# Designed miniproteins, single chains, continued (4): the designs that were tried, part 58

Each design is a single chain, and the fold is of that chain. pLDDT is the mean over its residues in the fold that is shown.

## One batch from the design tools (miniprotein)

Design m14006
Fold by ESMFold2-Fast:
Structure m14006 (fold): chain A 106 residues (1-106)
Amino acid sequence: MPSALEIFRRIVDRVRAEAVALARRRYPELTEQLTAVLDQLSAAIVAIFEQQYADPSVSLDQILQAMRQAGDALIAQQVTDPKAKQLLRAATDSIVTLIRFALADP
């Protein structure tokens, strides 16, 4: 069976790929900037998950909140275009939602 980290990385990679494809189709002039920010976002989210998921005192909801906060901060710092912000926030929301379903016990 895949580990929680492997499931997490697969979700991040899939959402990143879809967001880049959408950027190329709808915002070709912003694609380079969006790709760079998505790379930074993915790296930050992975780092938070790797560090906090290893700690049994940290809940999944706390990890997801930390990833959401890091994503929002990065987008606010790096991006001024409202359409680019919307796409990047949608990507972050998709990652959080899919991880919640994949890793939360029923």
Scores: mean pLDDT 81

Design m14007
Fold by ESMFold2-Fast:
Structure m14007 (fold): chain A 95 residues (1-95)
Amino acid sequence: SGSEVFLAGSFLSRVRDLADLVLQGKLSREEFAEQLELLVDEFESLSKVLSPELFQSVADDTIRLLRQVGEARPDLRDLTDETIRRIEEIRQRHL
């Protein structure tokens, strides 16, 4: 639906903005970790409202962006890898 597409797009836009800010060095490690916690909470909420196909697409795009951050910032890879693990766990529960 239009509401689902809007929610998915808004979430992915926030993930992209977070990736851009951290890659530009505009977020501390602590600020990035706090934003990742909020991201996981929002992703869990999306699992309850998005269609399975759209939810899978959002998960794939989020994981791709987080992998990009971890590759560019190896010092943050522990945070991005743990966040990817949590997203995959949520995804598996809602297949």
Scores: mean pLDDT 90

Design m14008
Fold by ESMFold2-Fast:
Structure m14008 (fold): chain A 63 residues (1-63)
Amino acid sequence: MEGKEKVEKYSKEAQELADRGDPVGAAEAARKMSEVYKQAGDTGGAEAFRNAAEEIEKVAKEG
């Protein structure tokens, strides 16, 4: 399905940004994945990626 390809793309982007020390970019990619799941009607997946983005932002602000 189209959403799966977008999730894979944004997941890889988030990992690459995190590896480069760009937590803001990683959180943005996670928010994009949340929107893909929301559009697909997967509320659980959307919530999981939204929470992941918030955790990344929190760690970045504390460190």
Scores: mean pLDDT 72

Design m14009
Fold by ESMFold2-Fast:
Structure m14009 (fold): chain A 81 residues (1-81)
Amino acid sequence: MEEVKKLFEEFLEKLKNNPANQENREEYQEMMEKILKKVKEIVGEENSETIKEIADLLVQLAVDPNDEETIKKLKELIEKL
């Protein structure tokens, strides 16, 4: 739980300071994969709907890191882990 929160906070901070572009796309993809791997370890592969929802929201956040609704939803989902 705390490790997922830390990874998410680091991802969000980086996105706000350095918006996603072609030069940093690979780094952000690796960060998203790391978050999703830890989520899978906590909830299990059988919770595929929760994993997919978090994945979709992370992609939305990479497009718009100031989307308060997306940030709120991700925080709520991570807290439920």
Scores: mean pLDDT 79

Design m14010
Fold by ESMFold2-Fast:
Structure m14010 (fold): chain A 72 residues (1-72)
Amino acid sequence: GPPPSEVAREIGREWARAMNIAEEALREAEEKGWSLEEGLEALRERLADEPEETQRRVAAFFETEWALRKRM
């Protein structure tokens, strides 16, 4: 069955925090004219306290979004 409501709530909050950090880092990178490398460095620092799996998945999201925004 699905995870218990408490566990699902905690996982959802962790993802929401990490995704908000990624979105803010993307906006700041656009505003300041950062490179992908500079944006990823800022993201890694901001996600340092997050679980390793969350860090990995959010970094992949950041790189994918960056590639899409720069391709267009």
Scores: mean pLDDT 75

Design m14011
Fold by ESMFold2-Fast:
Structure m14011 (fold): chain A 72 residues (1-72)
Amino acid sequence: SALEEAKKEAIIEALGKIDKEIAEKARELYQQGASLEEIINAALNEASRKGWSSDEIHAMMTAIGEAIKKAE
């Protein structure tokens, strides 16, 4: 739906303000038809792979949640 696509774009924009590599990974998945959950899980996995702290991951997840709310 247009709303689901808007949420995915909002997440990618929010991620781009935090980490361009994670945002690029999210955009690749979006272009492959990935679901909202798959995009969020990929961002979380990439942050963990890059050695991000729990606080940095929490900040990223908070930004994702706020982006989704604003896209609704």
Scores: mean pLDDT 86

Design m14012
Fold by ESMFold2-Fast:
Structure m14012 (fold): chain A 62 residues (1-62)
Amino acid sequence: STEEVFEAAARATGVSPEVIRRGVVDKDEAAAQRVAVALGLPADASYEEAVRAVLEAVARAL
């Protein structure tokens, strides 16, 4: 389920499932950047790069 995917991604990244959901589903730029930084991207990464990294982390959690 969607909730299980976000929980798995949260365990992989160390951020809360709500932050991952906001970055991926709600397209919250700040939330996406927070998850991207947890994945090793610089804080100045573009929104597109941050969203891509978050989506890849979610895919790996599946």
Scores: mean pLDDT 72

Design m14013
Fold by ESMFold2-Fast:
Structure m14013 (fold): chain A 61 residues (1-61)
Amino acid sequence: MMLEKLEKGNRYFAEGKFEEAVKYYEEAIKLGNKSDSPQSKLLIEMAKKAIEQARKALEKK
């Protein structure tokens, strides 16, 4: 489920495990791309922003 992948990503992000968080966010995006709904589009945008934040955190360790 897309929401479950986002929740796992958010948990790893909160723990400072940014690389693991990115993996779950990418899985959420893959699931969202298979679903043509407004909700999945919103969740994809949220996951993309979270990936950018995680990538910036990894750069500025």
Scores: mean pLDDT 79

Design m14014
Fold by ESMFold2-Fast:
Structure m14014 (fold): chain A 88 residues (1-88)
Amino acid sequence: DARKQVEEAREKARLGLALLAVEIAEEYGAIHLISPEDLELAKEAREKYPEEEEQKKFIKEGFLILIALGLAKRRGLSDEETVKLMKE
């Protein structure tokens, strides 16, 4: 239920952050700083979202989820309250 939705949100945020990290590293020639795990996550995200605009949207969504999860953790929110916060 709510716990599963929070876990799914964390996975989506992880994929979005990995994609952002890889895109920034490619731009700055720093891909060697990215872990093999993050490279695979970014590859998965790019396969699901081949269009540049879709990738940008996915990254933004992942960041919003990360912000919401961080806020929920700081406020000591339950899984149910966290899901409600993310729906806003």
Scores: mean pLDDT 80

Design m14015
Fold by ESMFold2-Fast:
Structure m14015 (fold): chain A 100 residues (1-100)
Amino acid sequence: SPELKKLVEEIKEKLKEFDKILEEANKKGYVSEEQLEEMKKLAKEIVKLLDKLIPLAPPYVAEALEEAKKKFREAETFEELVDGYNLVYRTTMYLEDLLK
């Protein structure tokens, strides 16, 4: 599906932006309040893309994406945002492999 592939690529771009913030925080040894707010903003943007992706995904992948979406929506701390990021990343990679 061209639409499904496009949404996967858009999610991957947002995950790259998230990863850059993680790299900066790791280099400094701390996460700033500004970085935390930027991560929360990216999580909200990823949730919107997941809302579009979920109806197009196979049922078992859709279930995993709903779980990832919930983790990102409920994330308040740095650790919770990283957990949400990891789950979205793994599920997105799995879906991309299925589209080969």
Scores: mean pLDDT 87

Design m14016
Fold by ESMFold2-Fast:
Structure m14016 (fold): chain A 113 residues (1-113)
Amino acid sequence: SKAAELKAQAEKKEKELENELQLAIDSIEGIAESAAEADPKNKEKIEEAARLAVEALRLAVKDEKKAEELIEEVGKMGPVGKAIAEGTRKYVERILKLKKEAEKLKKEAEALE
């Protein structure tokens, strides 16, 4: 049925969101690891910036405002923090787009039942 097709498309978008979230987390952690190796004196600050960025990514679909607040905090944590914050914002935009697309498909499927 058309409703089943739309549900399958929504599930695909939800899987794409999960994959994008994991890639975002891996990317942020990789940037932090490389930055910490290049600047061992700031390792703790770099790792803290990465932890807050990952928390923001995980919160983005549940609490956009809290995610934005965490990204702003990361942006204040020096040059590496600014780079991590900018990358995190781009990932949040992609994740939220996928969420909205999945929600639209689910609503269209429900309207046909």
Scores: mean pLDDT 87

Design m14017
Fold by ESMFold2-Fast:
Structure m14017 (fold): chain A 80 residues (1-80)
Amino acid sequence: EEFEKELEELRKENPEIASLVEQAIKVADNIPELTDEQKEELKRKILEIAREGVQNGESVDTIRKKIAEELKKAIEEAKK
């Protein structure tokens, strides 16, 4: 509920960054080693990185890199 509302708000303010977040969310949903709770936590982290990046005037490339690093970290921790 809260997550979807924040994502919709981001889409209205910056559709390019919102699309990046949606792509990252799909990647997170397809990590077979993560539990549903871990996937939800990862999605929240991804959205927060994007929101903070937009607020701080970070480039799309910088936000993409930060999101990619979080995804990589989650995958590595799940795989050990």
Scores: mean pLDDT 80

Design m14018
Fold by ESMFold2-Fast:
Structure m14018 (fold): chain A 104 residues (1-104)
Amino acid sequence: MKEELEKKLKEYVEIAKSYEKPSSYRSDKKADLANRFLLLYESLKPELENEEFQKQLEEVIKLAEEVAENPLQRIGALSGGLTMILDERYEDLRDAVLEGVKYA
């Protein structure tokens, strides 16, 4: 289980990196990835024994929810600066996942 979780998180990070290039289409894919993190967490939450990893994953999930709830098209319409904030949130998510995997 723990090795499967680590492998899945690494897969999601690699998918995430492939969508790093800014565009409305890529933004939609980032939102999809965030939703997939939420589904992964809910499916595996009862089987996580490591409290430290669980807490880190909860932080990643919270960040993923923020990304999923932020439509890039709306943010882009308000100002270019807001799209930079969305990209920063995504990078934080990526880094948090990579750090969390170390404790899986």
Scores: mean pLDDT 54

Design m14019
Fold by ESMFold2-Fast:
Structure m14019 (fold): chain A 111 residues (1-111)
Amino acid sequence: SPLEAELEEIIGLLKELIRALEARDLARVRALVEELRRQLARLRELRAQLTDPEVAARVDGLIVALERLIADVERYVAERPDDEEAAAGLIASAETLIAGLEALLAWLRAR
């Protein structure tokens, strides 16, 4: 489905974001944040088309988490680019979001 394809794309981008954060590649981090913002907009469009309230609620939670991660990464790049503890916290947040996305994707495929 379009939703499943979008979730897979976001998972891939978040894995690349983790690698860029680990490498302290700020140019790559900025590029990935811009792409994640585009995917967030696409995910919101797909969410608006969902009629199943349980699917909708799970997608809403992931949208909130993704929006928060994007904002936190943008602050990190702007204000704390040399802060290793801040980078580690963002990696942990991205890993948690990946786990949530993978769990939703598995649940959608089991329907």
Scores: mean pLDDT 91

Design m14020
Fold by ESMFold2-Fast:
Order: structure tokens, then C-alpha cells, then sequence
Structure m14020 (fold): chain A 71 residues (1-71)
């Protein structure tokens, strides 16, 4: 697939809107969707998934990032 899905899990009490805004500011991010209180779904080009995942993992309030293939 030309795109990858990053599943971002948030720490308890993290500001999901602020984390989503920071992720949306990363070059190469195609979309960010808030999925409940503790998870964000981020779509990126597949060749940028590892780079973007590393940047997201550095954001305060992020617990973990998992890479999955997007449909």
C-alpha cells in the first residue's frame, strides 16, 4: 500500500486535541482522526511511516505508536 496507518495511544489525562494538532503539523501527515479518548489514527505515506512515528513518539502525552498498513 502507498499509505500506512499509525495507531497512536495517549497517556491517561493527555490533551488529545493538542496532541492531534502537533501531529497534523508534521510534514507528510495526510490525516489525523481522534478515535475515543486514548487513541489517534494518523495516515501517512508508507515511505514516511517510520520517520513520522519517531516524531510522534517524542510528543508529550503519547504512550505508544504502532504502524499498520492502511487500506
Amino acid sequence: AEQALLVVRLKPGADKEAVAAQIAGIPGVLSVEIDGDDRLLVTVPADRAAEVARQIAGIPGVESVHVRDAP
Scores: mean pLDDT 80

Design m14021
Fold by ESMFold2-Fast:
Structure m14021 (fold): chain A 95 residues (1-95)
Amino acid sequence: KIEIEDVEFGAGDVLEEEFDGAKLTVRASSASPAARELAGRFISSFKKYQIGESFRVVSPEDGAVTEFRAEAENPSEENTKQISEVRNEISEELR
């Protein structure tokens, strides 16, 4: 399990993890606790999502911007569906 609570996030900092042949990169534009918490939730959810494209999440309270990107050579249709599911769950939580 990825434990973000042990990682300190600063503006411009990058957290990089690899799992199941995919490379997950998280960038934060802010060192705020909100940005770090968003990154933690996203990474935990993306254990189910192994491949995908990047997108940005803006914290409604903090204005912190976090960019998420997962890369792989050959994404499958199943992985695309998992990405959509996780993205929707996170979007609903961030409302």
Scores: mean pLDDT 49

Design m14022
Fold by ESMFold2-Fast:
Structure m14022 (fold): chain A 85 residues (1-85)
Amino acid sequence: MERAIESLEKTFDYKFSEEEREILLEYAKAKGLDLSRLEDRETLEGHLVELGGKEEVEEALKNKDTELLRKLVEKAIEKLKEELK
């Protein structure tokens, strides 16, 4: 589980808080994702990209726009939290 979060942190150049980490793990569990599996980790990453705005996230990653990327990741986590209701 920790390696999955660390991988996401490296991909998005974003350090998750303890609260955000708990949201990600609860979301993965709710969706039946086994974060020990690469395929399921890639699925979780894909969900974050889609919820943050796929085109905006891809452009932010391409341009190394860390400020925009952080804003998009925060938006994605907020939407994940809503999915857990």
Scores: mean pLDDT 79

Design m14023
Fold by ESMFold2-Fast:
Structure m14023 (fold): chain A 88 residues (1-88)
Amino acid sequence: SFLERARQELEELAQRALELASKSPDKEYQREVEELVKRVLEEFELRSNAYLNRSGLTEEELQKWMKELLEELRKKIREMEEKLRKEE
């Protein structure tokens, strides 16, 4: 299903972000990434529940939000990889 595929992609990106954060010597940056991952996963659960409960969120709105979120996360992961490259 769309939600299962989206969840898998989010979990893969979340795992990658946490892996990259753990390699950074910047403790504040590690915390910021952990908080970002937590917020993203919580927001996904809230929006998925809103969609499933038919509480005004359409499939199209959920798909648009997911697409924008995944693009933002991929951009942040690239920024993290660049940051780690400069810190080594």
Scores: mean pLDDT 78

Design m14024
Fold by ESMFold2-Fast:
Structure m14024 (fold): chain A 70 residues (1-70)
Amino acid sequence: MTPEEAREKFKEEVVKYLTEEFGIDPARVEELLAQRRWDEVLSLVPEDKREEFEKFLEELERKIIRELLS
């Protein structure tokens, strides 16, 4: 896996998660991620679900890093 593929996969999984769990517009999430506006992405997630989202991000990052380094 290339760093480019890893970045694309990470973005796709984040967009999918937020769209499926919270009904957030995928185009909006993609724009915020492209601009590295994590504070705004987190603001789209309900406060009571932010811990679940953070755990999702940690697990996704570890999975992608493992694939990138393997």
Scores: mean pLDDT 78

Design m14025
Fold by ESMFold2-Fast:
Structure m14025 (fold): chain A 129 residues (1-129)
Amino acid sequence: DDAKKREEFHKRLKEDADEMINTLDDSNKAATDLLDDMAAENLKAGDSQGAASFTKRKEDLTAEVNKIKDELQKTVEDSKKSSPEETRKKFLEVGKKAEELARQMGKDSYEKVKEQNKKIEETVKQGEG
């Protein structure tokens, strides 16, 4: 039954996207905690401008993470009306953005995001077969 296979595909795709969102949230928290520590150290040293720079970087990073999370959620929703090939292309585009952002957060974040992208790609390939 194609309808049942499509339901199972969308459920798995949502689960994989939710795992990616959790990975991005955990990575953002680790990165922003470090930026908060750097801001606090600069403030203690009397460098208010340096502290403000780290605070801005934290805000910019969090905004980029939220944008990618929104794009992931939209791609999952759009997958209900899109072909598997179109869904794969959209996840590839969002996945590349997530990997580039994760590189700024550190090696561990990059490797985790890369692994989640591979899981999403495998799920989409199963939906095509």
Scores: mean pLDDT 85

Design m14026
Fold by ESMFold2-Fast:
Structure m14026 (fold): chain A 91 residues (1-91)
Amino acid sequence: FQLSPANQALEDALRSGEAATVTRVYSSGIKLTVTVTPEGDEVRLTITLEGADEGIAELYAASLRASLRSLGYEVVEETFEGGVTTMVLRR
């Protein structure tokens, strides 16, 4: 259930203002990869959860949205296709 430790590394990446990739392997064997791509006044996040079902992916997305909102970001676009979640953020 708890994916919160990955959010701190993501917060650090977002604060850098540069492209970054955050990878975390959980004790369950689930592998999280988040790619941060700055796009002008927006930031694109590409999220892959290997070994997770749709329910776990939805829980992670909900947790991530809450963390991003607490940092002052708005999720202006979100898609889920082929096991990949893409979020576009604006501040």
Scores: mean pLDDT 74

Design m14027
Fold by ESMFold2-Fast:
Structure m14027 (fold): chain A 82 residues (1-82)
Amino acid sequence: KIKEEILEIIEKIKELRLKLEEKKDDPEEVKKLLEEMNKLNKELLKLLDELEDDEEQVEIFREIAKVSKELEEELKKKEEEK
C-alpha cells in the first residue's frame, strides 16, 4: 500500500542521514548518500501526490514530523558522543 511505502522511504531517508553523519570524513561517500537521499525524496513526493485518503495523509504528515524530530535528536546525540 502507498502509505506503507511512504513510511518505508521516510525511514530509509532517516537511516541515510545518520550514515551521512558517520561518514563525514569521506566526501565520496557523502556525495553518494546525498544522491541516494535526493532519489528517495523524489519518490516520496510522487507517492504523497498519489495518496487520496485524507486520514492516511494526516497520519503520514504526523509520521514525517515525528521522524524529523527523532532524526534531530539522533544527530545531536551523535555529535555529543563524538
Scores: mean pLDDT 71

Design m14028
Fold by ESMFold2-Fast:
Structure m14028 (fold): chain A 87 residues (1-87)
Amino acid sequence: KEDVVHRIKALTEGFLEALREGGASERLLRLVEELTELAIKEITEGEDQSEEIEKLLKEAEEHLTPEEVNELKGYLKYLKALVEEAK
């Protein structure tokens, strides 16, 4: 579990750096950070965060471009795979 959390943190750091270099909005950066915190919380506390994740995705769809939403969904898919690996 600790190893998976470490991998998520490393993935998030790299992804955020790439997004910042690409000129991503502060809103996209914040949503990536919030999704990462929910993924770590699900692993460390064992509580399903699906409803909170869905709420963040709705916020993304309302405020981000379709391209940014697609990047966020790709990141989320990878986070979900790591969360399942931790179970």
Scores: mean pLDDT 80

Design m14029
Fold by ESMFold2-Fast:
Formats: C-alpha cells, sequence, structure tokens
Structure m14029 (fold): chain A 72 residues (1-72)
C-alpha cells in the first residue's frame, strides 16, 4: 500500500483530526497506517500511537478502510 500526500490529507480531514493528531498520522508509514485499519485492534492501536480518543480512532479506522478498499 502506497498513500500519496493528497490521500493522507484526505484521511486526516475526513476523520476530523486535530492538527496534532493529523501531524502524527502524516508521520506514519503506509505499513503503520494499514496496521491501524486491522479490525482485530479495535482502534486500540490508533488510540495508543496517535493519542486520540475512541471516537476519533473510529473515524480514522473507517476512513482508512475506505481508502484501502479503493486501492486494492
Amino acid sequence: LHLTPEEKEWLVRSAGLSPEQAARVLALSDEELLALADPSTKGEAAMRRLGMDREAAARLVEALNVLVLSKQ
């Protein structure tokens, strides 16, 4: 999986992230972002790595799944 800067910007905007959370997401590798989309983590990885609450983590995971499915 390879995300363009535009796709990462769409991701942080769609998830409604704060500037601090957005900066952390933009610093992650594509592999790290893909791991956050794993349903088995239940958003815990996003909460731990990015310091976001459960609602923000859920929005991020949802947006990531949309993006991942579009790239297949």
Scores: mean pLDDT 74

Design m14030
Fold by ESMFold2-Fast:
Structure m14030 (fold): chain A 79 residues (1-79)
Amino acid sequence: SKRLEEFRNLSLEEQEERLRAELAPRLATDPEYRALGQAILERIAEFARRMEREGITDEALAERRAEEILEEAFRRLVA
């Protein structure tokens, strides 16, 4: 739970970097995590592009939604 709180306090770029850091050793040794990691990154990228396309200027709302997706991903990785 404390790890999730720290994760939530990071910027979106830092959250992505943190997820990559958690995934990197697993991606090298566990093909299941490779598939999961790629699916998560694709979902995040799709969401980010959708927000950009729609011209969402409320960064706080956009961050909150992105944080929910990233938190769910992080929770699956560290649970």
Scores: mean pLDDT 69

Design m14031
Fold by ESMFold2-Fast:
Structure m14031 (fold): chain A 90 residues (1-90)
Amino acid sequence: MSPIMQQAEEVVAQAREQIDAIYQQYLDGKITLDQAVAQLSAVLRDAMTRMQELMKQATPEEQAYIRKLMQELQDYVREVLAQMRKQAAA
């Protein structure tokens, strides 16, 4: 694995950890749905910005890998948000 690909995986791992912590705070009633959505949006935005900076230094093969990781992270945030909205509706 290249250093750029490794850094991209570290960005995703850190973002997922933060997303999981936000979701847990929401389930524990420590933050509101609006606060959770705002925090998830900030985590995703920051991760996407870091990934785009890595893309500038990446080969085409590394760029394809980074784009895959970006898509997987976006999908994960959508699933977490959907679960939070289901909890709010119950």
Scores: mean pLDDT 87

Design m14032
Fold by ESMFold2-Fast:
Structure m14032 (fold): chain A 73 residues (1-73)
Amino acid sequence: LSKEIEAEVLVAMARILLSVARLMIERGAPAEEVREMLELARKVAEEAKKLGADVSDIEEEIEELEREVEEME
């Protein structure tokens, strides 16, 4: 894969992981499981960022969902 295609795939993966985390919150999943999903999303976003992708919106959404999880406890 080219660097640009790899970055796009990682961005898409991070967005899918965020969608899953959001769904988990809506369905009342344990905070620990949601945090694990957000950690995966953050890791994938960081890899995309290293490849030159702009992940600012993804990073902001991760922080927002992390705050939601803290409020669940």
Scores: mean pLDDT 83

Design m14033
Fold by ESMFold2-Fast:
Structure m14033 (fold): chain A 97 residues (1-97)
Amino acid sequence: LELEVAEGIALIMRGVANLLASKGDYVEAGDLLLRAGRLLHESGVPEELAAEFYIEAAEYYAKGGDLERAREVLEEALSLIRDPRARRRLEEKLREI
């Protein structure tokens, strides 16, 4: 998938996720951000960008009360992402959950 197309789709998904979160649909918002993060990772965009979407997904899962899924999402990202800076941010977020 073209990087620019993947980034565009991910940004649209983030917009929809934020709208869902504004309505209290936090788990659904997390699901969209997780899908966007996976899309970005599969597309070969910078790992820092993909990590950001995984972190946002985990934050919404936590707000929705699903702490187990929030942790699972961060652990999935840590299994896929190699960039030291991105990994540090994921580890910091995992400690907050």
Scores: mean pLDDT 88

Design m14034
Fold by ESMFold2-Fast:
Parts: C-alpha cells; structure tokens; sequence
Structure m14034 (fold): chain A 71 residues (1-71)
C-alpha cells in the first residue's frame, strides 16, 4: 500500500540520517563497517522480497552515497 511505502521510506531516511550523524561523531572500526554493510544488505533483500524494489534501490543508492563519507 502507499501508506506502507511512505512509512518505509521515512524509516530509511531517518535511519540513514542517524548513521551519518553517528559516523561524523564516532570512529567506525572495520568491524563496525562490515556489520553495517550486512545490515543494509539484509534490509535491501527484505524490501526486494516484499516487492518494494524501488525502495530497495533507493536504500542501496543512498547508503553507497553516505558510505563515501566514512569509507
């Protein structure tokens, strides 16, 4: 539904914003980065399985953009 997509999109934006703020203020270890990468990939796969392919692509693209700032 449109309402579900809107809630998921908002959650993606909020989570990525929190990650960006955390990365700016804290030193991320290689282990931290690997754990975050695994978490994002699982979220992408879950969205794809649910049929939210556009949101899955959005999350992947936004995360890769953010990752360039701290990797």
Amino acid sequence: SAAEKERILKKIDEELKLLEEYAKKNELTEEDLEAIDRGVERAVQALEKAGYTDLAEYLREKYEELKKKFV
Scores: mean pLDDT 83

Design m14035
Fold by ESMFold2-Fast:
Formats: sequence, C-alpha cells, structure tokens
Structure m14035 (fold): chain A 55 residues (1-55)
Amino acid sequence: SKAEELLQQAETSSLEERKEIAKQNMELAAKDPDDLDTLKATGATFRRIEAELRA
C-alpha cells in the first residue's frame, strides 16, 4: 500500500526525515480506506522510529 511504500522510503532517509515521513504515512493510513491493521502497523513503526531518535 501507499503507507508501506512511504515507510520503506523513510527507512532509507535520515532520521530527521524518517520521522516526518512516518507522520505523513500515519495520516495517509488513517485517511485511506485501508484496514485498521495497516494503521496499527504504521503507528507501531512510527513509535519505534521516535524511540530510536530519542535513544
């Protein structure tokens, strides 16, 4: 899905950019008629990126 593609792109980018892309991906997942599962997975990934940035 679009959300997964954005997340994969974020993984290649810098941490700062990854955080912003992850946020956008979360918003897209919420707006897209995708399953709740996609939104949940995206949220989990974003939180992990946030934790890594803090670490």
Scores: mean pLDDT 64

Design m14036
Fold by ESMFold2-Fast:
Structure m14036 (fold): chain A 91 residues (1-91)
Amino acid sequence: MEVKEAEEEVLKKAAELGEKLYEAKEKLEKEGDEEKIKKFEEFAKEADEELRKFGDKLVEAKDDPEKFLEVAKEFLKKLEEFKEKLEEILK
């Protein structure tokens, strides 16, 4: 995987997660389930903090292709984990 391809894939997957988070928020607000809303807000805060950390790591690794690819791969795995956890909250 080339650095440019990894960067594009991360941006694509992050955008997909953002769209799912927006949909989930709308659904939960309509349902009015206070417990699920609280769990979602805690999850969204955790996800925001982790995504920010990975963004910072990618910037730090911008001049090192090997490190950039490692960070990007970890970021992609984390994005998939967040999607799965979001689905669990919405059950």
Scores: mean pLDDT 81

Design m14037
Fold by ESMFold2-Fast:
Structure m14037 (fold): chain A 55 residues (1-55)
Amino acid sequence: SEEARARAAAEFLRAFIADVERVGAEEAMSRTDLARLQEAERIVLAANRRRAAAE
Protein backbone atom coordinates (compact mmCIF):
# COMPACT_ATOMS: atom_id res chain seq x y z
CA SER A 1 0.00 0.00 0.00
CA GLU A 2 2.69 2.53 0.94
CA GLU A 3 4.83 1.52 -2.06
CA ALA A 4 1.82 1.77 -4.38
CA ARG A 5 1.02 5.19 -2.90
CA ALA A 6 4.62 6.36 -3.41
CA ARG A 7 4.59 5.08 -7.00
CA ALA A 8 1.34 6.92 -7.75
CA ALA A 9 2.73 10.12 -6.21
CA ALA A 10 5.92 9.85 -8.26
CA GLU A 11 3.87 9.31 -11.43
CA PHE A 12 1.79 12.38 -10.62
CA LEU A 13 4.93 14.49 -10.15
CA ARG A 14 6.42 13.20 -13.42
CA ALA A 15 3.19 14.06 -15.25
CA PHE A 16 3.26 17.56 -13.74
CA ILE A 17 6.87 18.07 -14.84
CA ALA A 18 5.92 16.92 -18.35
CA ASP A 19 3.08 19.47 -18.36
CA VAL A 20 5.51 22.23 -17.33
CA GLU A 21 7.84 21.26 -20.17
CA ARG A 22 4.96 21.16 -22.65
CA VAL A 23 2.85 24.22 -21.71
CA GLY A 24 4.99 26.25 -19.31
CA ALA A 25 4.94 26.61 -15.54
CA GLU A 26 2.13 29.20 -15.31
CA GLU A 27 -0.33 27.17 -17.38
CA ALA A 28 0.60 23.88 -15.67
CA MET A 29 0.17 25.45 -12.22
CA SER A 30 -3.17 27.06 -13.17
CA ARG A 31 -4.71 23.64 -13.94
CA THR A 32 -3.10 21.68 -11.08
CA ASP A 33 -4.49 21.14 -7.59
CA LEU A 34 -1.72 22.66 -5.46
CA ALA A 35 -2.73 20.71 -2.35
CA ARG A 36 -2.45 17.46 -4.31
CA LEU A 37 0.93 18.54 -5.70
CA GLN A 38 2.25 19.29 -2.20
CA GLU A 39 0.88 15.99 -0.86
CA ALA A 40 2.58 14.08 -3.70
CA GLU A 41 5.89 15.78 -2.85
CA ARG A 42 5.56 14.83 0.83
CA ILE A 43 4.74 11.21 -0.04
CA VAL A 44 7.80 10.87 -2.31
CA LEU A 45 10.10 12.52 0.25
CA ALA A 46 8.77 10.25 3.01
CA ALA A 47 9.35 7.17 0.83
CA ASN A 48 12.93 8.30 0.11
CA ARG A 49 13.57 8.78 3.84
CA ARG A 50 12.20 5.28 4.57
CA ARG A 51 14.56 3.75 2.00
CA ALA A 52 17.54 5.64 3.45
CA ALA A 53 16.66 4.56 7.00
CA ALA A 54 16.31 0.91 5.91
CA GLU A 55 19.89 0.92 4.59
Scores: mean pLDDT 81

Design m14038
Fold by ESMFold2-Fast:
Structure m14038 (fold): chain A 103 residues (1-103)
Amino acid sequence: MSKEAKDYVKKAKDFASRGRYDLMVNYVELGVKNGASPEMLKEVLLTMVSRAMFFAALSGDDKGLNEVQKEFGKAIEALDKGDYKSFLEHLKKLAETARKIGE
């Protein structure tokens, strides 16, 4: 794995933890382009989803919580199949949902 892929995933995880999902998606795309492993990409997803689910629960947003869970499942399935196009599609939907939940 390239140093660039590791650096991009590190930044994506940091932005995910801060709720900066727009920047997170950009760095995940760069990570994928540079050969980031599915395991590293799953860590970014888990960081994002944990934060989004926490804020959805705090705000009583059942619709947001359900959408996050649904799109998370699809993103993981795509990664397990090596379908990075579908993974990025579901990641972008997750980011949009999480951004609407997060303040």
Scores: mean pLDDT 85

Design m14039
Fold by ESMFold2-Fast:
Structure m14039 (fold): chain A 82 residues (1-82)
Amino acid sequence: DALKEKVVKAIESALKLLESHGVDTSEIRKVLEEAKKAVLEGDFEKAIEILEKAREESTNPIAKYALDEVIKTVKEAKEEAE
């Protein structure tokens, strides 16, 4: 599924961005993996909820930016899937 693949690549890009800036990815990796699982199961709404909660709880501006990019990609995939 091209839409699911697009989201997976966005998540991988976000993790690479965070690692390149020295951000501790332990917690955010768990969140991104949970969101990825939801997307692969076809539950885009659940993925968005997981990511938006993580974004709201994050105090790191780089983490917020990375999460916003993934959220945007998941929302675009949801719109195209429906």
Scores: mean pLDDT 80

